# Designed miniproteins, single chains, continued (2), part 41

Each design is a single chain, and the fold is of that chain. pLDDT is the mean over its residues in the fold that is shown.

## One batch from the design tools (miniprotein)

Design m5484
Fold by ESMFold2-Fast:
Order: sequence, then structure tokens, then C-alpha cells
Structure m5484 (fold): chain A 57 residues (1-57)
Amino acid sequence: SKELKEELLRAIGEVLAAIGDVFDAELKGDKKALEEAKKKLKEALERLKELEKKFEE
């Protein structure tokens, strides 16, 4: 559906933003910031996987 495709695009955007956060944290050498960024990336990826399951069904 159109709604599911829009949700997928938003989820992809969230993943890209989280990847950027990880990259920034690595450049700063801040291990605490890196762990926070990794957590956000994991959450964004889990959301994307759930949406992919709905698309495949």
C-alpha cells in the first residue's frame, strides 16, 4: 500500500540519520556518545525490519 511505502521511506531515513550519529560519535572519540548512537541505530533497524515483514506478507 501507499501508506506502507511511506512508512518504509521514513524508516530508511531514520536509519540513515542514526548511521550519521554513529559516524559523528566515532569522529569525536566519545565512547558514551557512540553507545547511544549504536542504540538508536539498532532501534531504527528493528523498526525497518518490522515494516519489511509487513511488506512481504
Scores: mean pLDDT 81

Design m5485
Fold by ESMFold2-Fast:
Order: C-alpha cells, then structure tokens, then sequence
Structure m5485 (fold): chain A 61 residues (1-61)
C-alpha cells in the first residue's frame, strides 16, 4: 500500500505546519494500520497541531 508515502507526507506536513495535511495522512495511515492512532491524529490536526497529528500517523503505521 501507500502507507510509507503517507508517513513521509505526514512528516513533511509537520515540518511545514500544515495541520490539515497531517490529519489527512493520519486518517490514511489508520485505514491501513492502527485505526485508533489514526483517529487521534485527525483530532490533533483539527486542533491545529500538525506535529502531534504526524506523530499519531507514524503510530498508526
């Protein structure tokens, strides 16, 4: 799957401060791995925390 590319996208979004992109990456990672961590990443992204969203995306892998 595209999980490796989604993880890389999440890291880039965190570096750029793009909370929406990080939340989307976390959701995609959750679909292919740990759903609970992916959903936590989405909630962090909704709060504007791109770094936390990206960290949850990595945990969802």
Amino acid sequence: GSAEKSAEAAKRAAEEGDAVAAAVAAYDMGLHGNREQGLRGVEAGKAGDAKAAAEYAELAA
Scores: mean pLDDT 78

Design m5486
Fold by ESMFold2-Fast:
Structure m5486 (fold): chain A 60 residues (1-60)
Amino acid sequence: HMEEFRRRLLEAMLRSPLETWRALVETLRRQAPEWSPEEREAVDRAIEELERRARELGLL
């Protein structure tokens, strides 16, 4: 389910080094064409949140 998937993604992003998170997010984004519009939007928002936090932490 999308909620479970999103939750796991966020947990991975918080626990893993930024490079690992970015690679995971990029892989998920490439799978997005197979998902519903709602699922794609949720993934896009997760990507944006990751990038925003990375920038705030000076990791970007």
Scores: mean pLDDT 66

Design m5487
Fold by ESMFold2-Fast:
Structure m5487 (fold): chain A 64 residues (1-64)
Amino acid sequence: SMEEERKRLNEAVRELWRLAEELGVPESEAKRVVHEMLERIENEGWSVEEAYEWARRRILELGA
């Protein structure tokens, strides 16, 4: 359902912020990644899972 998808999206966003904080990624960079993830879902038809996997890898690369 749309409600379940929204819950999954909220969880994905929370996990990205948590990961960024743990890795010391600057807030401005983490915010950019989150916004790009949302744009891919809203404008490019990406699934929440696909967009989250992309964003997670991006945060890991920035924290390395």
Scores: mean pLDDT 86

Design m5488
Fold by ESMFold2-Fast:
Formats: C-alpha cells, sequence, structure tokens
Structure m5488 (fold): chain A 84 residues (1-84)
C-alpha cells in the first residue's frame, strides 16, 4: 500500500466513524457538526465511491434526526447531502 493509498483509506475510515458518532449523538447541533465533518472527509478521499457513501450516510443521519424530532438539523444535513 502506497502512502497515498493509506491516506485515502484513513480518510474513508475516519469519515465512517464520524457518521456513526453522528447517528448516536443526542445533541442535534453536535450531530449536524459530526455529519458535516464526515461529508468533508469522505469527499476529500477523492473517489466516486466515497462521495456516494457520504450522500448515503448523511441521509441516514438526517433520517435519525427527523425520527428524534430535530427537523431543522435534519433539513440542514439533507442540504449538505444535496450539495455533493
Amino acid sequence: MSEEELEREVRIAMGRILFELAKREEDPEAALELARRGVEILVSAGTEEARREAVRLAREVARRLRERGHEEAAAEVEAIAEEI
């Protein structure tokens, strides 16, 4: 594995972890910030697969926020997913 490949794999793993934290976060503002960082990191990996995963995971976070009654935070996360 090259240094560039390792960096990409680390970014993908970190992005996934941030989205998992966002889905478990009870504070809607903290969940929104974690989701935003997750999108930024996954998109920075530079692959179409990572970008598609960022969209999917962001939508999962938005759905969970909405299920918890955090409609404004959910709409913000959905807007972030639409910009990808």
Scores: mean pLDDT 84

Design m5489
Fold by ESMFold2-Fast:
Parts: C-alpha cells; sequence; structure tokens
Structure m5489 (fold): chain A 105 residues (1-105)
C-alpha cells in the first residue's frame, strides 16, 4: 500500500537522523574524554533540514585531524542512511575548528 510505503520511508529517515545525532553525541563524548573544549549547537533550517555545529579546541594539531576524520565518518554514515548531507570544516588555527553538519531528510 502506498500509505504504508510512505510511512516506512518517513520512519527510515527519522531513524537515520536519530543515528546521526547519536554519532555526533559519541564524538562529543570522545572529544571531552580527551580533554578538549566542545560546544554543540543544533538549529532547524526548515522542514526536514537540521544544522549541527561542533566548536572544538584540541590539545594538538594531530588530534584535530582525528576529530575531522570522525566527523567525516559521521557524515558518510548519514549519507548511507539516505540523508542529504553537507559537512563544512572551518579551521580557525591548528587547534581550533568548527564542524558544521547540514542534514536533509
Amino acid sequence: AAAREAALREAQRAAGLAATRQGVEELVRWLRKQGWEVALEERELGPGRVEITLRVTARTPEQMEEAEERARAIAALARGGGLGVELEVRRYDETRAEFVLRLEA
């Protein structure tokens, strides 16, 4: 039935968004365990569109590269889950960056 198929697609997109949020929360917990300063902000850009911003201060440049790889992995998982995904990395210096993840369900 078309109505059942539409409901399943909505449930699948909602699950993908929840999984992406879980991945972001796991990244935040990992960064804080390493002693990094982390600020997390979430904003609705419109229906089915969400922007998640992570502002981070690393202890070393090498650790910042690992955080960037983890953020890219979360974006790849979200894309695999059927979401439209844009990841923007803004580096202010060697240890300060902002990761902006834009999701479209």
Scores: mean pLDDT 79

Design m5490
Fold by ESMFold2-Fast:
Structure m5490 (fold): chain A 77 residues (1-77)
Amino acid sequence: MEAEKYLEKGKKYLEEKKYDKAIEHYKKALEIEPNNLEIQLNYYIALAKKYAHEKKYEEADEYILKALEIREELKKK
């Protein structure tokens, strides 16, 4: 499945701390499956890690909160 391939590549880039590459791949996955909560979660985690690395803590905190909201939704399913 094409979305799964982008999700897997995004996760690999995230592990390598290549946050921009991870974000690009998660965005492609979301274009295919916009309502996939796992992809949304990984996307916001990658954004939070990117902004934290850049010391943009206000933006990082916003994406951490979005990731936490999605994580709670995943626990309910």
Scores: mean pLDDT 84

Design m5491
Fold by ESMFold2-Fast:
Structure m5491 (fold): chain A 55 residues (1-55)
Amino acid sequence: MENEELARKAARLIARTFKEKGLEVSDETIERIARDLGVSPEFVREKLEEALKEL
C-alpha cells in the first residue's frame, strides 16, 4: 500500500534528523505524521523504531 511505503520513508528521515540533533520524537510528532499520511499513529511508531534500529 502506497501510504505505508511513504510512512516508512518519512519515519526513516525523521528518525535520522532527530538522532543527529539529539532530539526525542514526541507523541505529538507521531500523531501529526500519522494524520498527514493517513495511517495509524501505532504504524508510524513501529516504523520509527525500525528506522532507529537501522541507524
Scores: mean pLDDT 73

Design m5492
Fold by ESMFold2-Fast:
Structure m5492 (fold): chain A 91 residues (1-91)
Amino acid sequence: SMEEAREKLEQAKLLYSQGKYEEAIKAAEEAIELAPDDKELNAEAYFLIGMAYYELKKYEEAIEYFEKTIELAPDSDEAKLAKHLIEQIKK
């Protein structure tokens, strides 16, 4: 459900804030699975997964998820940040 997907995304954000990046990725992936057609939630989740991969120094995976964020929600704040972070990684 939408509620369960939002709760799982909040869990992912909390795990990310605790430096539990692999657990944050799994929780964000579960949020997407619970609401696969929610473009706004999926853009937030993809951005969080990209940030977690960035913190893990998995830059190739980070770029992949940042690009998914941009494709799904090109005018979002997450997409603007994703574009900036891709530029920083490629420098």
Scores: mean pLDDT 89

Design m5493
Fold by ESMFold2-Fast:
Structure m5493 (fold): chain A 80 residues (1-80)
Amino acid sequence: MSAEERQELVERARRAAEEAAAAGDEAAARLARLGAEVLERELPEDEALARGAEVAAEVYEAQGDLEKAARFRALAAEYA
């Protein structure tokens, strides 16, 4: 992936996050922001997976699905 291609994807992810936030979809906004951060910081695969699992855990916890939240927290710890 070129620097230009990565920047374009980061900008698209940031726009998606802003649109989701404006619509009140905080889960989609968090996921889009994470996507932009992974691309912008060039996070290693393990770190990207760990952060993705953390975001999923927070989303499920906010929805009251504590069992799924706990599973994703465990997954995040494996890739930390």
Scores: mean pLDDT 75

Design m5494
Fold by ESMFold2-Fast:
Structure m5494 (fold): chain A 109 residues (1-109)
Amino acid sequence: ALKEAIEELRRTKERYKELLERYEAGAPEEEVFAEMLREERRLIGNLADIYAKAPEEDKGFIADLIQREAALLVRLRRAYEEEGRPVRDLLLEALEELEEQIREAEEKL
């Protein structure tokens, strides 16, 4: 379960790096943000599937990852839609949070 969760976090991190490269290449900000939200929803869904099949010992940690990603999704939407923050800053913040989550998960293996 933890190994599968780490793989999903790493996949999302790679997709965010690709989104950052597309943004730097001139992709529209609203398009990049929309794809970022789709990747967050995908990650949450995949983590929920892993949680449902996880041994009891792993469930607490995976539930914490799901809650952190759900909170990030809410923060990203508010920051972009209500506060008008640049998508580049939001991508960098999301990447830092993913790197921290991967590190914490790897420490529990």
Scores: mean pLDDT 87

Design m5495
Fold by ESMFold2-Fast:
Structure m5495 (fold): chain A 74 residues (1-74)
Amino acid sequence: DELVREAEEFAREMAKKLGLSEEEQRRVAEEVGETVRRLIERGASRGEIVAAAVGVVLRAMGDKITEEMNLPEG
């Protein structure tokens, strides 16, 4: 439970540093929390949990970049 929250906080900070909006940061954190819960059930290491959290954040960033590519320069 505490580890899930720690991973969600880590994901929010990473998303923030990568320029995702506050709402996107929340969505990423929720997705990370779900992923981390499953990993904990399987006895995954903290390193594996961190890698999964980073992966979720990077995927969200990729989706955002694709969306923003449709915007004009400004």
Scores: mean pLDDT 74

Design m5496
Fold by ESMFold2-Fast:
Structure m5496 (fold): chain A 81 residues (1-81)
Amino acid sequence: MEELEKKLKELEEEMERLQKEEEKVVKEIEEAKKAGAPKEKIDELLERLMEIGVRIVELAVEITIVIKELDPELWKKKGLE
């Protein structure tokens, strides 16, 4: 049980890091658009945003599996059936 709790904490910390990076990239895209940056620069930022999004989905699946193993009742409570 404690090993799964440690795994969950690690995954949640990684998720927080990726969510912060996503927020930062979104702001960079907004700033680039305001500054009239070339489309190529905006496309680079959008591609990075997509890569972060894919990793977030991967981590969300892992977190979900670990949560289900730790507490099946919490899974039901979250309505994730």
Scores: mean pLDDT 78

Design m5497
Fold by ESMFold2-Fast:
Structure m5497 (fold): chain A 81 residues (1-81)
Amino acid sequence: SLKEEVLELLEKALELAKEGKLEEAYELATKAINMLIEEGMDVAKGIGYQLRLLGLRLDKDEEGMIKTIEEIKEEAERLLG
């Protein structure tokens, strides 16, 4: 299901962020955000998450990226029910 695909992408992104693989984590998390926008996430909120993840990737902020991906997971669970 789409919910399973989104949550699997976010879980894999979280795993990669914990391993310090921030570029790969960013790619999977932004893919998941684009899918969430298509499913009804507010576009400004989705873009806001993508910009936060981009900044965290550029700053090599592993803890910030982990926290942000966790927030996106919570939002995905609320949105997709």
Scores: mean pLDDT 88

Design m5498
Fold by ESMFold2-Fast:
Parts: structure tokens; C-alpha cells; sequence
Structure m5498 (fold): chain A 95 residues (1-95)
């Protein structure tokens, strides 16, 4: 699905730009909302990985999964990906 891949890329780019331009120790509502969106994308990706392990994915879905991984790996470092989850969780715990 080309449109879904474009949406994922745009969401990850937006989070990356906000994260890299937000001062250290600052947590804006915008950064929190984008971190939650990134976390949702990662959760959906993990769900597809679990389906792949069960043999439940078509060849087209496996290709889609590989393209999603390539976008994530290209746009975010492992540290930035970890920070997305931490920001989303921290906002929930501090409420």
C-alpha cells in the first residue's frame, strides 16, 4: 500500500524533526502526540512480524513489512525509536 507507506514516512519524519529541534529536557504536547503516533506504528509493525512468524502473511504483506522496516531504519536511530516509547510512556505516568 503506497499511501500507507507514505503516511508512515511522513509521521516518522515529523517526529524526527520535532525531537531533534526540541531542547533537551523539554516535552511539548506536540512531541508527546507525535511520539504516541510513532509508538502505534511500531506496535503495528511488531504485530505484522508476529503474523509473519506464524506464516499468516501473503508475499505482498511480507514485501510491505520489509518496506516499513527500511523506512524506520532509514529515518530513526535505535536511540530515537527508544525515546519515542519513553516520551509516550512518561507523559502517561506524569499525568
Amino acid sequence: NPEKLKEIEELLRRFRELLRNTPEGSMTPELVEEAKKVTKIIDEYVELLLKKRKGELSPEEIEYLNKVKAIIDRLLTPEELYMAGGIATSAELNS
Scores: mean pLDDT 80

Design m5499
Fold by ESMFold2-Fast:
Formats: C-alpha cells, sequence, structure tokens
Structure m5499 (fold): chain A 71 residues (1-71)
C-alpha cells in the first residue's frame, strides 16, 4: 500500500506521545482516548502486530497510572 506501513508506524509513535501528554496534563481523558483510537487505527492500517502490542501495553500502563491519580 502507498505509505500505509510508514503512516501506521508514525501513528503508533503519535499514540504513545498522546498518552504521555495525557498523563503530563493530570490525565487528560480526551488525549488518552485519542491515543487508543490512533493506536487501533494504526493496527487496522497494517502496523506490525509486535509494535502494536508493545505500544498497547505501554499506553495501558500510562492510562492506569493516570486513573490512579484521579481516584
Amino acid sequence: SFGDQKLAEEDIKRALELAKKSLEEGFNVSLASAAFILLVSARINGAPEEKYEEALKEIKKLVEEGEKKKK
């Protein structure tokens, strides 16, 4: 596909950045949601499963940490 793999890998990087920014902002739920949406979009667009799984694990940990701060 035309650039699909490159775009998908960039979307994984952006998803991680959004998740980290969410935590930096005291758990911005909109940014956390955007991170998961972008990650899923990257996988649908052909991102390697290994990279997707690694990013998903990291984003989940960041979101869990953010949620603990909000409770």
Scores: mean pLDDT 78

Design m5500
Fold by ESMFold2-Fast:
Structure m5500 (fold): chain A 60 residues (1-60)
Amino acid sequence: MSEEELKLRMQKLLEEALEVFDQKEIEEIQKRLEEALSKSKEEALKELEKVEEEIKKKKE
């Protein structure tokens, strides 16, 4: 996955999260994604998957 693709996926994920989470929760999610990205692309992808699962659970 390119860095551009990763950033675009993060942007879409944050847009979806805004539908179900409040501002503080979004800030925490954004911080988690940024921290994971600073470690590696693999960590960032894993964190993206976790956030996607959290969004799905909130929509249930």
Scores: mean pLDDT 78

Design m5501
Fold by ESMFold2-Fast:
Structure m5501 (fold): chain A 82 residues (1-82)
Amino acid sequence: MEELRDEVLEAIRRLIDLAKEKGYTEVQKLADELARAVLENDLTPEQMERILKLVREAIDSLEKGNFEEAIKKLQEALDLAR
């Protein structure tokens, strides 16, 4: 569980770094909120795995310049972290 959480947080950090480098302030804000939700909530392994997949998809979307898709994926991840 803790290993999976660390993997999720590492993926979120990578997303934040990428968003910051490209100036995608809204994506950075959502990623910061997601990191807080992951740290503060007792999430199930299933929720963590789904969040990890969504964060990885958001990273791919940002690398392609599709920030709207990245925002959508992050909002879905935040909904799962509630």
Scores: mean pLDDT 82

Design m5502
Fold by ESMFold2-Fast:
Structure m5502 (fold): chain A 63 residues (1-63)
Amino acid sequence: MVGDIAVAVRDYWPTSDDELPLRKGDRVLVLEVVDEEWVKAQVLASGEVGLVPKEYLEVVGRA
C-alpha cells in the first residue's frame, strides 16, 4: 500500500481533525500504513494529508 495510488470507493466524513474527508472517486497517495484499519494518505487534487480508513480505498496503481 505505501507508495500506491488508491481511489475512494465511498464518501467519508471525518470524525476527528486527524482524519481526511473523501469524496467517492478521490485519488490519494498512500504515505503510511498506521494500523490494520487506517492509512495516512494525501489527496492528489487538494494536497491535504490525513488519516483515512483502508476499507474506503481501492488501490489502482503506483506513484
Scores: mean pLDDT 80

Design m5503
Fold by ESMFold2-Fast:
Structure m5503 (fold): chain A 73 residues (1-73)
Amino acid sequence: LVEEAEELIKEAEKTPDPEEAAKLYAKAGDLYFEAGDYKKAAEAYRKAAELTPDEIEEALYLMKAGIANSIAK
């Protein structure tokens, strides 16, 4: 899970399309969350929110990041 999430982050960093990169960051966030790494999950979701052109997806990613950050404390 963590290793898979790290590979998705690397793929997102190489991805020139912001929308595609946002989806990869969001998937990495989901994998970090499943692994219990809530701090890294929150960071990945925030990156997805920054890159997505869709305001609804942005709100969803920020909500997920907030939940993960609350648990990470």
Scores: mean pLDDT 81

Design m5505
Fold by ESMFold2-Fast:
Structure m5505 (fold): chain A 70 residues (1-70)
Amino acid sequence: SALRAAALALARLGQALLEAGREGLETGTLSVTEATALILTGIGLRIEAYLLLLRAGLSEEEAAEAAGLK
């Protein structure tokens, strides 16, 4: 479904932002404030993806795994 595809794309973006924030924090490429904002945004996008996957008919366990929350 379009909803499932969009949710998976959102989960991938959330993971990429979280990884970028972590790397930026560890390397000093980003300020603590900038890195924290990216990490929190990434987490939020993964939670949103989880909720959308539940609406698309996935179980809680399948949705959490697909959203990267496991």
Scores: mean pLDDT 88

Design m5506
Fold by ESMFold2-Fast:
Structure m5506 (fold): chain A 93 residues (1-93)
Amino acid sequence: MEEIKKLVEEAEKAVEEAKNQPPRPLTSDEVALGVATVLDLIGLEIEYSDNKEVVEAFEKLRKLALEAMDLGHPEAIRKIAEAVDKVREILKK
């Protein structure tokens, strides 16, 4: 739980830093990464639906990913995808 909260906070900070780059149209690969990340987060929200705090953390990351896709911040999408991978590793323990 604490480890997941820390990863979400680190991802939020990384996303804010990525927003310092000017927005641009996303490439097809960047859109694909964003879509995959959002779908992975929806899956995690469903799988861990009985744990409200974990669901709230995943919902927050999903909203950040959708915003990054809408505004055109590819580095923010990448940072969120990295955070999702780290969360999955923690949950496999």
Scores: mean pLDDT 81

Design m5507
Fold by ESMFold2-Fast:
Structure m5507 (fold): chain A 61 residues (1-61)
Amino acid sequence: SEEEKLRKQIDALRDFVERVLTGERAQEALDIVDRAYSALDEGNLEEAKKLLEQAREILGL
């Protein structure tokens, strides 16, 4: 499903940030990732996707 696909993408980004990156930008990205999970839990797939894209942008991806 779209929800499962999006959750996997958020999980992958969170894992990447936690394992590979440090510093202020990493903390900002993790904060947005937490918000993306909250949006998924509320069933708001569009908001979760938007937050995922925002986190990637902060990381220069």
Scores: mean pLDDT 83

Design m5508
Fold by ESMFold2-Fast:
Structure m5508 (fold): chain A 84 residues (1-84)
Amino acid sequence: SEEERRRREEEERKRKEIEELREKAREYLLKGSEYTVEAIGYAVRKVANPSDEKAREELREHNEKSLEYGKKMEELVEERKKLE
């Protein structure tokens, strides 16, 4: 049936799109987590030496990057909802 063929093609397309979103989500979570862990290291350095300007700058940048990946993750959740 033409209807059955179109349905199968649509289901396959959605399945691939969902899998791509899952892969991106995994990447974003891993990257965000890496930045969070690195930020903790810089925060410890800043406590040990409050005049460490490099630690201050790196802490700010890593926190910003972690937040960016969090936002990208939320965008993927919204894209997933559109596929239903």
Scores: mean pLDDT 85

Design m5510
Fold by ESMFold2-Fast:
Structure m5510 (fold): chain A 66 residues (1-66)
Amino acid sequence: GMKELEDQVVELLKQGEIEKAARLLLENGLSVEEAFRLIDRLLEQGKISEDQALALKTAIVLLSKE
């Protein structure tokens, strides 16, 4: 479910696996806008840092344009 996806993304970001977290979101069928909303929720909840949020958003945009 969505909660398990969020938990996996947080764990990958803790391990520095930014591209894997980005791919996981896109492979689960999230649009760029949906992924950004999920990232913003995690940031607001204090589950990720601002640096992690920026890095993940950047990776999402780059991967979505291929």
Scores: mean pLDDT 88

Design m5511
Fold by ESMFold2-Fast:
Structure m5511 (fold): chain A 55 residues (1-55)
Amino acid sequence: SRLEELGRKAEELLRTDHALAREFFDNDGVLPLRRLAERLGVSVGTLSRALRYRP
C-alpha cells in the first residue's frame, strides 16, 4: 500500500542517507520529519501516519 511503501522509504532514508542521519544526530535524536516529508514529496502528516503504519 502507499502508506506501507512510504514508511519503508522513510526508514531506509534514515538508515542510508548521510545528510538525514547527520541532521538526526545533530538534533539530539529529534526526528527530522519535515526533511523526510520533503525528500519523499509528501506532507508531514502523511509521513507521520506512514511511520506508524504496520501491515
Scores: mean pLDDT 69

Design m5512
Fold by ESMFold2-Fast:
Structure m5512 (fold): chain A 55 residues (1-55)
Amino acid sequence: MKIEAESEEEAARKLATIPEVADFLASRGNFSSPEEARKALLEEAKKLGIEVKIK
């Protein structure tokens, strides 16, 4: 799967719509900040083999 975005924040929002990533968020629970959640989403995408391109 490939995600193209204008920023890391946009990429994280798009990644959160992927079922495998959504399951990760549901299992981990709430994050302390949007920045923490964004970083965790991007790291999980790499583990799942999702290609992310930021322009």
Scores: mean pLDDT 74

Design m5513
Fold by ESMFold2-Fast:
Structure m5513 (fold): chain A 116 residues (1-116)
Amino acid sequence: VARLPVEPDERFEAAGVPVNVNDYGADPALVEAAKESALEAAARHADTVVSVSVSVFADGSVAVGVTARDRAGALAAADAIAEGLAERAGLEVAARLETTGADGNAVVATLLRPRA
């Protein structure tokens, strides 16, 4: 069965922080919850957060990438997004990866899934 070859990539900004939202055939309500949670967290942590990327999937999962100037800021923003998605969409953290980008910024990648 053929599928649409590309998904829209929507770019937003909160307090000067770019927020990218990628929709891979997800429920529109989940896309909106992910967008709102990412924008709120980016605005709250705009002093340390460089960028946020959110990918929303048809299975109800959400992948969140936060890049920040320091590890504490990246974790705080990632936690704020996870809390927003837990409240709005009933998601829980399934996996988290912490790394350092080539530019020396802290990167936190979080996978969230629907609660069982």
Scores: mean pLDDT 82

Design m5514
Fold by ESMFold2-Fast:
Structure m5514 (fold): chain A 80 residues (1-80)
Amino acid sequence: TEYEERLKELLKKLEEAKTKEEAMKVFKEIEDVVGEMAEELDKPIPKEALDNLLKAKEALENGDLEKAKEYAKKAVEALL
C-alpha cells in the first residue's frame, strides 16, 4: 500500500540519519504517517506498534540513535 511504501522510505531515511535532530525529524514523519493510517483505515493501530514508537521516541530523547532506529523498525514491522 501507499502507507507501507512511505513507511519503508522513512525507515531508510531514519537509518541514514547521523544526528539526533535529523532522526527526530524523520521520526515525526513516521508518527504522522501512522496517524494518517489510523484516521484513513478506521482501524486501531496495533498496541505493539504504539509501544515500539514510544520506546523509539524515548531513545531519541536520550540520544540513543541505534535503539531509536531499532524500535522504529519494530513499530513499522508491526504495521506491515
Scores: mean pLDDT 82

Design m5515
Fold by ESMFold2-Fast:
Structure m5515 (fold): chain A 77 residues (1-77)
Amino acid sequence: MKEIEELLKKVREAVERKDIETALRLAKELLEKAIEQGKEAEVLKELSRIFGGEAPELSKEEAVKLAKEIIEYIEKQ
């Protein structure tokens, strides 16, 4: 839990600095930790808020799928 909270704070700070490369790298690490801890939906909701989007209501299966797709997207950047 502490690792997820610390990574969320770092992602928020990177976005505020407009350091999008660092923000995406940290978001990937955060999503990997979220999948390990079964917190994909919660973390995706917080990341959506940090990046200025609306927080989606996702099922656990949809959240896992989306988190993996975001990780792959970031790795391709």
Scores: mean pLDDT 76

Design m5516
Fold by ESMFold2-Fast:
Structure m5516 (fold): chain A 66 residues (1-66)
Amino acid sequence: TRVTVSGLSSPEGAASVALTGIGLGGRARVESGEKDTVVVEMPDREAAEQVARTGESSGGEARVEY
């Protein structure tokens, strides 16, 4: 399960999303560009939904791909 969080305006927000994903057993990649984007590969749906919630709380927009 892949979670993409885009629209993060701060490196702190991006780090929070990545660390949450890693802590839940996922693999995280932070991409720099026109917008701060974090992609996290999660082991299950509940972990993916938790990462998405963290992304939204950090001011981002989350998309979950099952």
Scores: mean pLDDT 74

Design m5517
Fold by ESMFold2-Fast:
Structure m5517 (fold): chain A 82 residues (1-82)
Amino acid sequence: MLEELARRLTERLGDEVEDVPTAEAAAQAEIGSRAGRAFWAEHQERPLSLEEILERALALYEEHGKYAALGFLGELARLLAA
């Protein structure tokens, strides 16, 4: 399961990117960043699952696009490094 989720996310993020206006890409990334902060806050009471992170990132990709998934992962990486 985890390996399949990682593979799917990697494929999606590595695929040919449609031309997205800078403003739209920034809006998608902001959606992802907000989702990342909310996800982090909700999971402070228990260990964070990598499988849950990958599933949420894939859901954001399918709903909002590549930059939403990247914004989510980037915010989580920032919070994990803090």
Scores: mean pLDDT 74

Design m5518
Fold by ESMFold2-Fast:
Structure m5518 (fold): chain A 63 residues (1-63)
Amino acid sequence: MNAFELAAQKLGLPVEVGKRVHDAAIKLAELPEQPENPIEAIAKLAGVDVETVRRIVAAVRDL
């Protein structure tokens, strides 16, 4: 499991949500132009709400 999947589990969210956020973060890092709001960009790419992405990212930083 990656850190995003572990964070999702700690928050009581499906592991799949953590995987989607992780995949979106990798895709974002590969873009030639960085978005002004990376959390919103990840939410759109992962198909989850902005608040869920914020919670997962915060939990990953706490790991």
Scores: mean pLDDT 79

Design m5519
Fold by ESMFold2-Fast:
Parts: C-alpha cells; structure tokens; sequence
Structure m5519 (fold): chain A 66 residues (1-66)
C-alpha cells in the first residue's frame, strides 16, 4: 500500500513520514514525466540522499506505478 511504502522510505532515510511522503510523491511525478535517471538525481539533490538510497526509493515508487 502507499502508506507502507511511505513508512519504508522514512525508515530507509531517517526522515519524518511527512518528508518521506513528499519525496515519494516527487519521485512518482518525475518517473511519470521524465526518466529513472532524472528521478535519482532529484532524490540525491533535493532529498540529500546517497545514490543507493535514491535508487531504492525509485524502486518503491515504481511499485506504485505498476
């Protein structure tokens, strides 16, 4: 579910549930309109995440789009 994925993003990043939800929603929007690479770069820059964390969040966002 969406809630479970938000909780997983929060756990992986150490961010609040509110911040995790915003990052996940941003990733979903970018995946729909751009590429996986653009989405990863967004999460690294705006989320201040490692590339490994960003790639894992993209995988979670892709589950919601499937």
Amino acid sequence: SRKELIEEVARLTGLSLERAEKLLDGAITLLRHFSREVTVEFLVREGRLSREQAERIVELAERLLA
Scores: mean pLDDT 82

Design m5520
Fold by ESMFold2-Fast:
Structure m5520 (fold): chain A 61 residues (1-61)
Amino acid sequence: EIDLEVEMALNLIKAVLAEKAGDYQEAAEWYRKVAEIARQLGRTDLADEYEKKAEELEKKV
């Protein structure tokens, strides 16, 4: 079983790599996944930041 904190970190790495590659749709999807996991961990401020990041990237598509 994967620890949620580890899963969040891995999804964040995927999001950053997709963003650097210009794959803004994929990056936004990974950032939304990070935000979802952050909410499950009770890190609401962190979740809000990544949700906002995903929305900004979706506007670039």
Scores: mean pLDDT 82

